# Designed miniproteins, single chains: the designs that were tried, part 83

Each design is a single chain, and the fold is of that chain. pLDDT is the mean over its residues in the fold that is shown.

## One batch from the design tools (miniprotein)

Design m2870
Fold by ESMFold2-Fast:
Structure m2870 (fold): chain A 104 residues (1-104)
Amino acid sequence: SGDYYSQLGDQYDSQGNLDLATQYYVQSGSIYYQNGDYQSAVRYYTRAISLNPNNSGSWRMLGQSLYQLGRYRDSSSAYRRALSLTPDDQLSRNNLQLADSLIS
């Protein structure tokens, strides 16, 4: 479950092992996303980004999770950050265009 991996993330964060903490928060976010719990996915991808803001994959997954919540402006911002780190990411570029088209 996502809770199992988020607890591991908290454990490694408390030990100062930021690399493992980031990996487990990403795994937690991924499980919540797959289960349709987009709010929890946002929570744990945001924690991963707070420990490693240069992980473009976490910014992309944050963007996808925010998109599923209808938070298109926040989604667009997350995808722009992913693209600033990985400019050739076609998936983030396509998803940014989609999110931008839905901003009212």
Scores: mean pLDDT 91

Design m2871
Fold by ESMFold2-Fast:
Structure m2871 (fold): chain A 89 residues (1-89)
Amino acid sequence: MEELVKKLSVEAQALVTRALIEIKNAKTDEEIKEILQRFFDEVKKLGEDLDLVAEYLRKAIENMLEEGYLTEEQKEKVLKYIDELRKKA
């Protein structure tokens, strides 16, 4: 995690943090998809490496599971949506 943080801009790190907070508070699969779509759109506008940012986001979601903020089922769904939306971005 720390090594990936050093490779991302402060702006990209802020977008990841915001996405994590929004995902934690999301109540439906549709809300999660909208959060992730907006996230990738904003990352793309910053000119950041989408693959690097997606990897950082995936690791952050794994940490949310370890901290008890997500269930295993919620983690698997979010990771699937990250991969699907990254591929379309």
Scores: mean pLDDT 79

Design m2872
Fold by ESMFold2-Fast:
Formats: sequence, structure tokens, C-alpha cells
Structure m2872 (fold): chain A 93 residues (1-93)
Amino acid sequence: SEVERELERLAGEISEVFRKAVEETRKELGPTTSLEEGDEKTRKIYELMERNLTEEQRRVLRRAAELHLAGVHLHTPTPEVGGAIGNVIFSLE
């Protein structure tokens, strides 16, 4: 699909931003010991991703999240891209 091709093209940059967001969140908030702490970390990762991604990268991830919520199964090029899509899905609730 077009979205899968765009995810593949942007995978390197998205994966790097996601990795850095996860690392910064772990440094700031420490280890996860509860579901509530997990939700707080997910929100922090989302905030960092929104700040550090380009508008194009955010649009592609939002479209991928919307398709996933509509029941479309997408191939993700990296685990980090999958994590980024999951983070956007969490933010849409």
C-alpha cells in the first residue's frame, strides 16, 4: 500500500526518534512498576514524538494508526515503527 511504502521510506528517521523518546522517558521516569506508570510513560513518549517528528512523519503515522483502528493489517518495517504507531493509537483515545 502507499502507507506501507511511506513507512518503509521514513522508517530510519521514525525509528531513531522513537528510540530516543523511549530512552529519554526511561531516564526521566525510571522503571515501570504499574499500569498507571506505563500510561504516564506512553503519554511522555507521545509528547516527545509530536515535538521531534516532522509534519510528514506525524501524518504518515496517524494514517497508519487510523487504518489499524479500521481493521487494516499493515506491515511495519521495524519494531520501533510498530511502537510509534501503537503510541499514536493510544493518544487517539
Scores: mean pLDDT 82

Design m2873
Fold by ESMFold2-Fast:
Structure m2873 (fold): chain A 88 residues (1-88)
Amino acid sequence: DTPTGPSIGERYAARVRAITTPAQRDALIADLTRIRDQLARTPSADPNVIQFVDAAIDALRNFDDPARTAAIFARIDAIIDAIRQQIA
């Protein structure tokens, strides 16, 4: 439901910008780890997407600039949408 709304990448970017506690950061890292594992099990997954997710997790571990980290997630959005479109 709700076909009109923020993309996955924009939703993650918003979560990054909203991080004010270590627990929120750790929860986002856990979510990204699950996505990475799912992509790693998908034969048609673009290896560049996995590299982006790994880079995003690393950036969250060294969380210095939420705006810079959020920009990484916004870029991942287009790739996630492309994968979603393939699986229909």
Scores: mean pLDDT 65

Design m2874
Fold by ESMFold2-Fast:
Structure m2874 (fold): chain A 60 residues (1-60)
Amino acid sequence: DGADAPLTLERAKLIVRAVHASAGRPLSVEEATELAEELLAAGIRTVGEAIARLRAELAA
């Protein structure tokens, strides 16, 4: 558990939903799944990397 935890599709979906909800931009299940698949396709391997990437994209 924690930032070094391996990124799986299920973890990515939960992280995407949580990060977007905390920013006031809740996603549908379909939107969360698409973003989770994009994170894995981009070669992101850990929970910490996924959170950092999503926060950077929401700040842009």
Scores: mean pLDDT 81

Design m2875
Fold by ESMFold2-Fast:
Structure m2875 (fold): chain A 82 residues (1-82)
Amino acid sequence: SPAREAALGALEVAIEAIKNGDRDRAITALQTAKRAVEEADVSPEQREAALKHLDEAIEAIKNGDYEKAIEHVRRALEALRA
C-alpha cells in the first residue's frame, strides 16, 4: 500500500527529528504519519493501535519526554508491520 509505505517513511523521519531535537519537524512528521495510517490498507486493529501510539508520541514530545516519544513511534511501526 502506498499509504502504508508513506506512513512508515514518515515514522522514520519522526525518529530522526526526535533524535536531533527538532520538535517542529518531529510533530509534523507524526501528523503526516497519522494521515497516512488512516488511508493505509491495514486491519482496523493495526490502524487503531498505530494511531493510539502516534497520539501518545505527540503528547510525549509536548511534555519533553523524547525517550517515551521514540518508544511510541517504534510501537506504531510494529503495529503497521504486523
Scores: mean pLDDT 88

Design m2876
Fold by ESMFold2-Fast:
Structure m2876 (fold): chain A 85 residues (1-85)
Amino acid sequence: SSAEAEAIGLIIEMGKLAAREIKDPAALQEVSLLISQAVDAVRRGDYAAALEHLDKMLEIVRKEASPEAVEEVERLREQVRAVLG
């Protein structure tokens, strides 16, 4: 659906923003895995699992990224939630 395509685009944008901000390789690997899992969950129609993976990713972003990057990723996460319902 168009909503799923939009949600996946937003999730990928969250991943790109996190990748630009996070310097720790282990944290970056965890974020990459969680983004992949969130995209797969959206494609399966498991929106609850998708948001759960994004919430775990956001905990890492809050520890590793600048306050401005955290606000941007949180804004994208709320857009994903709105798109998915």
Scores: mean pLDDT 90

Design m2877
Fold by ESMFold2-Fast:
Structure m2877 (fold): chain A 76 residues (1-76)
Amino acid sequence: MEELKEQAKEAKAKFEEIKAELEKNGELTEYQEWTYEQQMKIADLIIEGKVEEAIKLAEELEPEVEARAPAAAALG
């Protein structure tokens, strides 16, 4: 459990750093901003020990991630 919480904290910090770099360079798309925000939300739930809620949120987001991916279907 501690390893999962540490990984979630590290992942959240990394996502915040990447998002900030992309935003500073003018390369942050609305899709990227949205996906990073959702990933940080999932990480927060794991950090709080709400693993079941994190899993549920990830499952609910899967079809929305596919629907919002502007080029994923065209490149597959």
Scores: mean pLDDT 74

Design m2878
Fold by ESMFold2-Fast:
Structure m2878 (fold): chain A 80 residues (1-80)
Amino acid sequence: MSALEKAKAFIAENAGNNSVEVAEEFLELMKDLEREDLPELLAAANAAGNSVVAQIVRELLEPSGTPTNPTLAELIKRLA
């Protein structure tokens, strides 16, 4: 299974779940993803109703400033 397929499966399995734990686990999955995968992940998160995951993907696509989460900061730097 590709990293993108694994991330999409995680989003589907956690549909409607907006917990901090889901957000943190998703950030770990993002470490193996490429910038070109982000629009597809955003579509999957929106389809699953996972607003927290959708927000993370939007921050990776269009950073709004200095994030407080260090994993998210490193992902923004890597995927820019």
Scores: mean pLDDT 76

Design m2879
Fold by ESMFold2-Fast:
Structure m2879 (fold): chain A 61 residues (1-61)
Amino acid sequence: MSPTQRLLAQIVDMVRAQLAANPDTPLETLLAEAERIADAEGLSPAQRAELLARVEELYAE
């Protein structure tokens, strides 16, 4: 597995943990947090789009 795929999975797991702790957290808040982490980690626009899509899928669960 690539280091980038592992990083994306870790960020998604962090967002999942946040949602589990606070189920009422708005999607916009989770997306904003994921976006900030993506910026800090230097993710490409394509990787950022994939991360945000995974967060949206998680929220739709």
Scores: mean pLDDT 79

Design m2880
Fold by ESMFold2-Fast:
Order: structure tokens, then sequence, then C-alpha cells
Structure m2880 (fold): chain A 102 residues (1-102)
């Protein structure tokens, strides 16, 4: 669902700088990746799609570890199948991770 992916991206881009500012105000030494993970979770929660946010963070971690898109998709599909959730969430999460990693 391209529309849902675009909405999560927009919200993530809105939440990221706000979380970064709040971390700075509180003297928290957190990485940009940790703040990005938090922004994705907030975006998913706001849209009632917490599973997509969680899967996107798994996909981001696997991409940073050098895993292929095919290996990531296989892992995310296994998680969805085990949880009884739509497999399309895995495809959306991988697309989000690809677009968020610069």
Amino acid sequence: DKELVDKILKLTEEYFPKLKQKAKERGLDVSDLTLLNGAIIKAGEELGKEEIGLLTNVALWMREEGESDEAIRERLYAIMEASGKPLEYADMALELAKRLLK
C-alpha cells in the first residue's frame, strides 16, 4: 500500500527532528538511528499500524548489518506468518527501511 507507506514516511520525517530536540533538551546521548527507530514507532502508532513500525525497525537493523533485501523479506515474512498478520506489512516495512536509510 503506497499511500500508507507515504503517510508513515511523512510522519517519521516530522517526528524525527522533534525527538532529536527533546533528547538534546534532556541531555540524552542517543544515536540518530535510535531516534529514527523512535520516530518510526510513533508514526506507526499514530496510524494504528504498530506492527509496520516494529517491522521497519527490524528491516533497518538488518540492512545496517549488510543483509540482502531478499533475506530481510524472508525474515519479515516469517515474523508475519508466525504472528498471523498480513504479509503485505513485511513488504511495506522493507520499502520504508529502503527509503529511510540514506
Scores: mean pLDDT 83

Design m2881
Fold by ESMFold2-Fast:
Structure m2881 (fold): chain A 68 residues (1-68)
Amino acid sequence: MKEPTEEQIRQFLSSLVDSMLARGLSEAQMRDALARVLRWFREVERWSEETVERARRIAEELLAQALA
């Protein structure tokens, strides 16, 4: 994926968080996995720092909602 919209980022990360919850991962394991995905977006997909920061914010929001 390259320079996706906020909606596309949210859909992808929401699906990932749901998958991790279904697999019984702890909050710490989910946070670690999300950090690795954000590093992948920056290093492999070469997204801008602005897009990666937006993805980080969305990941934090989705994780907080999933753990509520």
Scores: mean pLDDT 81

Design m2882
Fold by ESMFold2-Fast:
Structure m2882 (fold): chain A 88 residues (1-88)
Amino acid sequence: MSFTEEELKELAEKQAALDKAVEFLKKEVPEEGSLIEAARKFLEKKGIKIPEDASDVEILEKLAELVEGGVREGFLVMKELVEEYQKV
């Protein structure tokens, strides 16, 4: 199976949004290597309480609420990928 040119373009656009979200977290929380741990620490720095048992999806959703534009789109793409791979 090979992707169509249109499907490859859509994947490239999603990858660009993800890269923006990752770059945002690296800028705001450069000390954390894990994206989810960086997200938790960013929310904590903003004074937002999240339960210790909060899912990765819940963390990314709260993070997306605090950001705008392409960075928000990137966190929403991350959330969708996590939900898709959990397939619950």
Scores: mean pLDDT 75

Design m2883
Fold by ESMFold2-Fast:
Structure m2883 (fold): chain A 61 residues (1-61)
Amino acid sequence: MEVEIENLSSVEPSEEVKEKAKEEAIALAQLFDREELTLHMRTHVMIDGKEVEIELRVTVR
């Protein structure tokens, strides 16, 4: 399953942030048995002990 991430926030997401977004999109695609799913999300993640708010569009195919 291929996952594409587009950053819609004003901050530069790290690889850890991208991995978390991918994991959530993959989990939703698996949960709903979808081959294609586009998730627009805004979330708070902890990176090196710092809380970051990001907005991403994640596409699973």
Scores: mean pLDDT 74

Design m2884
Fold by ESMFold2-Fast:
Structure m2884 (fold): chain A 115 residues (1-115)
Amino acid sequence: MEARLVARLRSEGQGIVSEGEARAWDDGTLEVEAVSRRLDPAVSLREAAEATAALVAGVAARAIEAGHVPGRLLGLEVELTDDEIRVRAVFEGGEDVEEGRRLVAEVGERIVAAA
C-alpha cells in the first residue's frame, strides 16, 4: 500500500527551523514526521523539543481538517542529536477528533520529556 501526503507544515523562528509532514494509508493509518534543527547553539534542546511538539500538533491538526483523524498510537520514535530532533509517530485510523487531539498532545509531552 502507498502512503499519501495529506498535510505539511514549516516553521522558522528563534534560531529553530521545523518541518513536518503527515501521510495517510488506505487502511486509515496516519504517520506524522517532524524534524527541528537548531541554527543557534544558544537554543536549548528543550526549546527545540517544544517547537517540535508544537509542529507535530499543527501538522496533525491539518491532517484532521483534511479528514484524517489519528487513533491509537502504534509507534513513536524520537531521535535526539546535538543539532536536530527527529520524530516519527504512527497512529491507527480514528473517528473521534477530540480523542485524536488528546493522543497527539500526549505524543508532544513525550517529545519534550525526551529532551
Scores: mean pLDDT 87

Design m2885
Fold by ESMFold2-Fast:
Structure m2885 (fold): chain A 85 residues (1-85)
Amino acid sequence: KYKQQVIEQAVKEVNGLSDNGFYSQALTQTQRRLRDYASGQVDPAVFKKALKDAGVVDKFKKIQAESKDPVHAADAAAIIKFINS
């Protein structure tokens, strides 16, 4: 119950950052949440699945394919790899 609410808030935060073009911040926040979750209360795999179900991976695949900025494309590739690991 509480774990689901925490995951939903974290997914909204990552989506909000990516929707506003803050791709490096979205990557950093995803990495931070996965580290925090690995240390105890939430399975990191559940968070990764929630990000996939929310369309975050599909969003970054589009950014990687369509972005004219190589830094944005690299950040998108890194977040996809990290979520899929």
Scores: mean pLDDT 75

Design m2886
Fold by ESMFold2-Fast:
Structure m2886 (fold): chain A 84 residues (1-84)
Amino acid sequence: MGKVTPEQRERDRRGAEETLADAQKALEEFVKDPSKEREATIKAVAAYLVAAGLDFLGDTEFAERLKSRLHELVKQAEEELKKR
């Protein structure tokens, strides 16, 4: 693989955080409107794939934290949907 600079790693992490934020927003919208399930699923899967990519590039601890946070967001959305 090419040389990963600190600046590139920071940019990659920022992009991953943005992807997770998009997934969180989509999941919150899905909780309010069940018709948004497709959008929430796509955003959650995208966030997971970004985390997996960071793990592959050697940022394992950060990737594990992102996956854990995403899992909790999905779990919270599922629990809120059950309260309907």
Scores: mean pLDDT 82

Design m2887
Fold by ESMFold2-Fast:
Structure m2887 (fold): chain A 83 residues (1-83)
Amino acid sequence: MTKEVTLTLLAPGMSKEEAEKRVEETRKRLEERGIEVLDYEVTPLPGGGSRVTLVLRVEGESEQEVADKIAEGARIASETLSP
């Protein structure tokens, strides 16, 4: 089973440059867990900080395994981008 998921995260105190560095860290951690990063975008916010969008591809033997990987991916991204 294969599923594509878009994660959108806010990093209120983080510049675009800092967020881009954190995305590279996030990508490495996700790939170690078998989660492919298809695309990403970092957008500076008018009120300060950045919005990070990650497009992920997740593959697993079951719906539960895919859901568990999505949850793990969201956790890793949240920890790395730490709002």
Scores: mean pLDDT 80

Design m2888
Fold by ESMFold2-Fast:
Structure m2888 (fold): chain A 97 residues (1-97)
Amino acid sequence: EEIEKEIYRINLEIDRLLESVPELTPAAFAAHAREKAKELKDVDPRTASFYEYLAKLAEREDSSPPPALTPEQRAAIDKVLELEKKRWDLFYELAAK
């Protein structure tokens, strides 16, 4: 299926981005995702809610206090958040079959 192929491609892109920032923890990801959600809350509440959901998932994996993030880590998280949203949209399309 074409949707499944696209999901696979997104998974590989996310993996590549995370490998570029090997010290990025789930706690760090969650902290930045929540900050992005706050910025979007009044502009795009649907995307903000999704980012909050991703932050909650990351916090379940790693409840450690978040470390200070580098600019490279922040940029990688921004891209991962966009890719995660695209992937979830594709999952919902696949489930509607």
Scores: mean pLDDT 79

Design m2889
Fold by ESMFold2-Fast:
Parts: structure tokens; C-alpha cells; sequence
Structure m2889 (fold): chain A 87 residues (1-87)
């Protein structure tokens, strides 16, 4: 499945310690040369949610909020984005 492929291709994996749910992050470059982030999250009933956003703090924070992620998990994702863009 696309979900299983994204899990295997994930550059960063973030675990929400409260819920034990996992968020998979994959960085890709689009045809315009923009760094994009694919965020994959599974909710409590097993529904897979996927968002593709620009790899910026603003867009990633908004995407994490739209997915209903906790503030702690949002900060972990933002920290991972900063480290990946710094390299």
C-alpha cells in the first residue's frame, strides 16, 4: 500500500508518547525545486491521513494542527524539519 511505502521511505519518524501513535515524515523535492514534506499519520480508528506541504515551519505547523496532533508532537515535527533543512 502507499502507506506502507511511505513508512519504509520515511526520513524521520516521530512517536507521540501519550498515544503511542506514529507520524512518518518524508522529504521530497518537487519539479519547481521546492523542498516538500509528506506527513503520514494514522488516527485512532486506523484511518490513514496524508498531507503534502512545503517544508517550512509555518506550513508544517499548520498541517500538524489540521491533523489534530498534540502540541508536543507538533514541536517534535518542527524540530525534525529544522534539522533536515539545516543539512
Amino acid sequence: SEYEQLKQQADVVVVDEETKKTVYLRFVTNENGQKMLIIVYEDEDGTVKTLVVEATEEEVRKAAEDLGLSEETKEKIIAAVKEQLKA
Scores: mean pLDDT 76

Design m2890
Fold by ESMFold2-Fast:
Structure m2890 (fold): chain A 55 residues (1-55)
Amino acid sequence: MEEVADLSDIDPDKVRYVEVKDGVVTLEGSDPEALQRAAEALRKAGAKEVKIVLV
């Protein structure tokens, strides 16, 4: 991909990056809908796997 897809749709107040390792992204937050949107955006941007932790 020449440009990253729209990562600006990830709300940093609702989605926290816990870990990014070897193409695997772990996200944490209290809003499951925001976490799902972030996971979808990261997959489209080339993330190998996205893990969601609901708190």
Scores: mean pLDDT 72

Design m2891
Fold by ESMFold2-Fast:
Structure m2891 (fold): chain A 93 residues (1-93)
Amino acid sequence: SELIKKAEELLDKAVELLKQGKFNEASRYALEAGRLMLEAAKKGYSLESIPVARRALEIAEQALKGDPNNEYAKEAIRVAREAIKVAREILKK
């Protein structure tokens, strides 16, 4: 899926930004990746989306630890959790 590939590329950039202490930028990349994974889950890539959404969640949680008031990190956590939940619910059906 192009959505999954794009999300993985965004998360690779987010990891590099986290290493540089650029928590706001890392959070924005993780948020975009999470949104792509929510879309991928709804488009029939539910199983493939879960590990990528979990990676987005982990990156967003690390960004929030570095910048506890970062609203993008909080939103990225919410969206990644939603993507995982939606994917899991689709896989039950």
Scores: mean pLDDT 91

Design m2892
Fold by ESMFold2-Fast:
Structure m2892 (fold): chain A 96 residues (1-96)
Amino acid sequence: NLEKYQELWHKLYEKAPRSEELEALIKEKAPELKKLAEEAEKNEGEATKKALEYLKEAEIEILEILGKESGDMETVKEAVELLEKLTEEALKEIEE
């Protein structure tokens, strides 16, 4: 399922022309994503949960822009559904 999600994301990214809106959002979200990922790598549990929640939210925003730019909103919907499922599964493993 993770591989399928990555393939859908890559497909949307390749089809979407680079826009100022997309580049601005990536620049805005990328530093926080990197910081949270580094924090999760050092401290599991609470930091990892926060990182996963932020990653999901940020990726959904990026996917929606990619969908508008590529004209492929069905792929966006499928990718969002997979991302939500993957995030829930990851959170469940951390809580176990």
Scores: mean pLDDT 69

Design m2893
Fold by ESMFold2-Fast:
Structure m2893 (fold): chain A 91 residues (1-91)
Amino acid sequence: MLTEEEIKRLREEYVQALVDAGIPRELAEKVADVFVEVWKKEPHTAPSIQDVVDAVLGKKDIDEVVDRYITDPELREKFRAALEEARKALE
């Protein structure tokens, strides 16, 4: 299982990957924060950094990525909303 220090490090990796993909840092942090909630609740099923980046870039369907990894309905809605907001920022 991921420790809190590992989760923090992975959050920073998520933020950096999204920023490198062109997402504003504030939105990248929002996506990473929801992802940290997913990892705390469902560490074995948390989406890969690449799947999240691909969803934001429109290379993968957001609903397919969210539904594949996240079973909690509240986390699904939060993560979907954060990814959709980040995707709009690329316009």
Scores: mean pLDDT 75

Design m2894
Fold by ESMFold2-Fast:
Formats: sequence, C-alpha cells, structure tokens
Structure m2894 (fold): chain A 94 residues (1-94)
Amino acid sequence: SMEELKEELLKKLEELYEKFLKSTDPAERMNLLFEMAGIGNEAIKLKLEELVKYIIEILEELRKIAESQNDKALVKFIDELIETLKKKLEEMEK
C-alpha cells in the first residue's frame, strides 16, 4: 500500500501541475500551489524523500513560468514554498 500511496500522490501532483499550466485565474493558481505544497508535506510525513525532491523540481519549473509571465507576487509565493520544503527535506536527510 505504500507503493500505491506513492503512485496516487504522484498522479495527483501531475494533475495539479496540468491544471496550473492551463489556469489564468490568480486565485485558482494559488489554490493549486497550496494543494501541491500539501502533497509535499504529506510526502515529508511519509519520509518519501524522492517525491519531495520531485515536488521541489516541479515548483522550480512553475517559478520559471511565473517569472516569464512577470508575475512577481507568484514568484515570491513559490519561492517561499520551495524554501519551506527544502528545509524540511534537509531535516529528513539527516
């Protein structure tokens, strides 16, 4: 069931990523980022280091997209999410 849980979290993450790419609504984009961060926190609780790393990579790609769109508020928000997850990941790897 741990393998099944990993696959379910990964599929949910991919779905959220696709929805973000198609969204132009700021509120929807913020909500999708919160849901992605939520999956990251769940992965941290479950000690799924590789999934946490993958979520950080996805957030870094979304940051580049936000930066290309000159959305400074969204870039700042994504940076805060990435920093939080990286700190928690560092604690897991000890």
Scores: mean pLDDT 86

Design m2895
Fold by ESMFold2-Fast:
Structure m2895 (fold): chain A 68 residues (1-68)
Amino acid sequence: SMEQIEEAAERLVKELGIERRVAAGAAQLVLSGLSPEVAADLAVRESGGAVDKEKLIELLKELKEEWE
């Protein structure tokens, strides 16, 4: 849901300092069934490499577990 994406984006912004747009995109991809690793790769490309990819993957895995 949009609420799940908004909550996930807020957590990612707080933990990583990334742009909310990038955070929301990564969360939406995971909710749509993409792996955390693929979602993180796309987010890193969109951010020009300014993201802690390892930490992003970890947080996306946690979010996926919470949603399943």
Scores: mean pLDDT 80

Design m2896
Fold by ESMFold2-Fast:
Structure m2896 (fold): chain A 70 residues (1-70)
Amino acid sequence: SMMEGLERIAREAVERVKKETGVIDPEKSARLAKEKTRKLALESGSSPLVVEMAAHDAGRRAREIAEELL
């Protein structure tokens, strides 16, 4: 589902930033989740509005997950 896909992207973003930097970083995690979601949504042929909404939601969720781990 869309919600499961978004949750997975958000969690993967937090873990990648942690692995690369050694720290949990909410802002870097949000940025990474947003960029990855935007790319995937564009590749799937989603409209610009849907792309930006999905990217925004993924970024917000990644920030929330990272903040909960601090």
Scores: mean pLDDT 85

Design m2897
Fold by ESMFold2-Fast:
Structure m2897 (fold): chain A 104 residues (1-104)
Amino acid sequence: MTPKEIADYIKEKFGGTGLDVELITVITLKVAGLDIEKAGLKDPEAEKDGKLSSIVGQIVLYKVTKDPSVVENPEVRRALEVKEKYGSLRGDPELAKLLEEAGL
């Protein structure tokens, strides 16, 4: 599966749900080890002070530190909601197949 096919699937499934589809897509592609730019998105790690880069970094920081103060940040809370939905996405048979084809 190409990064664009994964991005299009996530947009179809989560578009209109009130979730940050771009953030879900960025996290999915990063976890899969795929090139975000090939999905037509900017790599948030390549941008100085990028909001997506900050949110992704806070998810990683929370996973490593388990610091409750990080969880109280509104952007981290939003990122945790996306991480919870990402876990639900992995339970979806079509997305599970896409992630398996991406080496997850």
Scores: mean pLDDT 58

Design m2898
Fold by ESMFold2-Fast:
Structure m2898 (fold): chain A 81 residues (1-81)
Amino acid sequence: MEEEVKKLVEILKNSKDPEERAKAGKELAKIGRKEPELVIKPLVELTKSKDEEVKEYAEITLELISRNNEKIKEMIEKELK
């Protein structure tokens, strides 16, 4: 799981292909619903990026993760502090 999350996060950070980024985001959201701590922390770190595009994709992915789970929304808010 941790290795898979790191690979997907890397795609969000470095890929120029919007389709690859969208797929990575969906997979991260899927994993995040089962193990939110593995996904939320790396994505929150990306929201601190100087690259506005990286930040935006990280925020979109966090939104997808939290969409179906109120508990995950609370976890994200806590990590952003």
Scores: mean pLDDT 78

Design m2899
Fold by ESMFold2-Fast:
Structure m2899 (fold): chain A 83 residues (1-83)
Amino acid sequence: MPPVEPFADEASLSLDDAEGARRRGEATARELRRELLKAGFSEDMAEKMGELLRKMYVAYAESQEAAQKYQEKLGQAGLEAEA
């Protein structure tokens, strides 16, 4: 039997930061793979679907970070333009 993850449900798991999104994406993808295998899907199909879901979580976090950095740059540029 695979070892239990003792701290899988900790408060630090968040979609708002890249690390939290990556961790949650990995956990959710693994869970999805188990459910797909139980439903009779192939291992390859379950793995691909899990990977896509994980990538979506990471892409969301990266998109949020990029948006924040862009807004920060715009704010600084606006402040520099105002004498």
Scores: mean pLDDT 67

Design m2900
Fold by ESMFold2-Fast:
Structure m2900 (fold): chain A 84 residues (1-84)
Amino acid sequence: SKEKIAERIRNSDLVGAVKLAVKAGISPKEVTEIAKELLDDEQLRNLSEALRSLAEVGGGENGDEKLSKKAKEIADELDEYLKK
């Protein structure tokens, strides 16, 4: 649920937040909207950098490719929002 994604973001459990977004079919835009309600612009930049690092670790044969793709898409949405 969106509430559990918000909780994972607050707890800096980014892997758990992205895994839940993949499992629940929550879009990168929806995750970005949740993050915007919880975090200021500086915290959103830090979140984007952390998600980009998560995406760059890459996917293995155990399905990490979906996680990496989702993390990158969320980071891209955050970066687009932060361009003013």
Scores: mean pLDDT 78

Design m2901
Fold by ESMFold2-Fast:
Structure m2901 (fold): chain A 64 residues (1-64)
Amino acid sequence: MSDIEVFEREYDLVAKRLSPEGRKQLDELRDQTLKRLKEAKTEEERQQVFDDFHAEVERIIGQN
């Protein structure tokens, strides 16, 4: 599975758990994460993007 496909799948699962305000924050995070994934050239850079995404998702869920 491509990095983008994995990300889209995780996005859909998280989006179902959020308030409208949380979904807006998640949509912004999604756009930023997809741009970073497209620019990532190494496995380490891709892993860092996913780690950052999960940390921000946890923050958004905690604020919900």
Scores: mean pLDDT 75

Design m2902
Fold by ESMFold2-Fast:
Structure m2902 (fold): chain A 75 residues (1-75)
Amino acid sequence: MEEVVEALRDAADYLRERSEEAQKAGNTVLAEKLREAADGVEAFADSLRETYQKLKELINKLKELIQKVEDFLKS
């Protein structure tokens, strides 16, 4: 998951660099679209990371509960 989030952030940075190049070339419409795309990709990466972290915490908590039950029943 971290690799996916990093790749998305790298893509957002790439889109921002291309937006600056488009702005310099006078293509304001393309610059705006690339900037919006970069913002969207970054927001999506943040959302994925938050969702993954919540799932990871839930799985770890469930794992702890299973271990406690096994320990109780076997000891």
Scores: mean pLDDT 82

Design m2903
Fold by ESMFold2-Fast:
Structure m2903 (fold): chain A 76 residues (1-76)
Amino acid sequence: VEEAVELMKEAIKAYEEGNLEEAYKLALEAYEKYVLGASKEVREAIEKAVGVDPVQFLTELGVEFLKEAVDKVFPD
């Protein structure tokens, strides 16, 4: 989870530097790695820390980021 959050931070940094391809790739990797690697223990820990399900938390974070990145690269 923390590793996935760090990947999202790196994606945001790449986005700020104008590296949209790398930012999108990192955000996608963070989302995929988190969704596939999230355990009940990790989910419970983040639920306690932020008051939301960690899958929902990272999904919301990733969806907001991916939506903006996709809208710039693929205007849907």
Scores: mean pLDDT 57

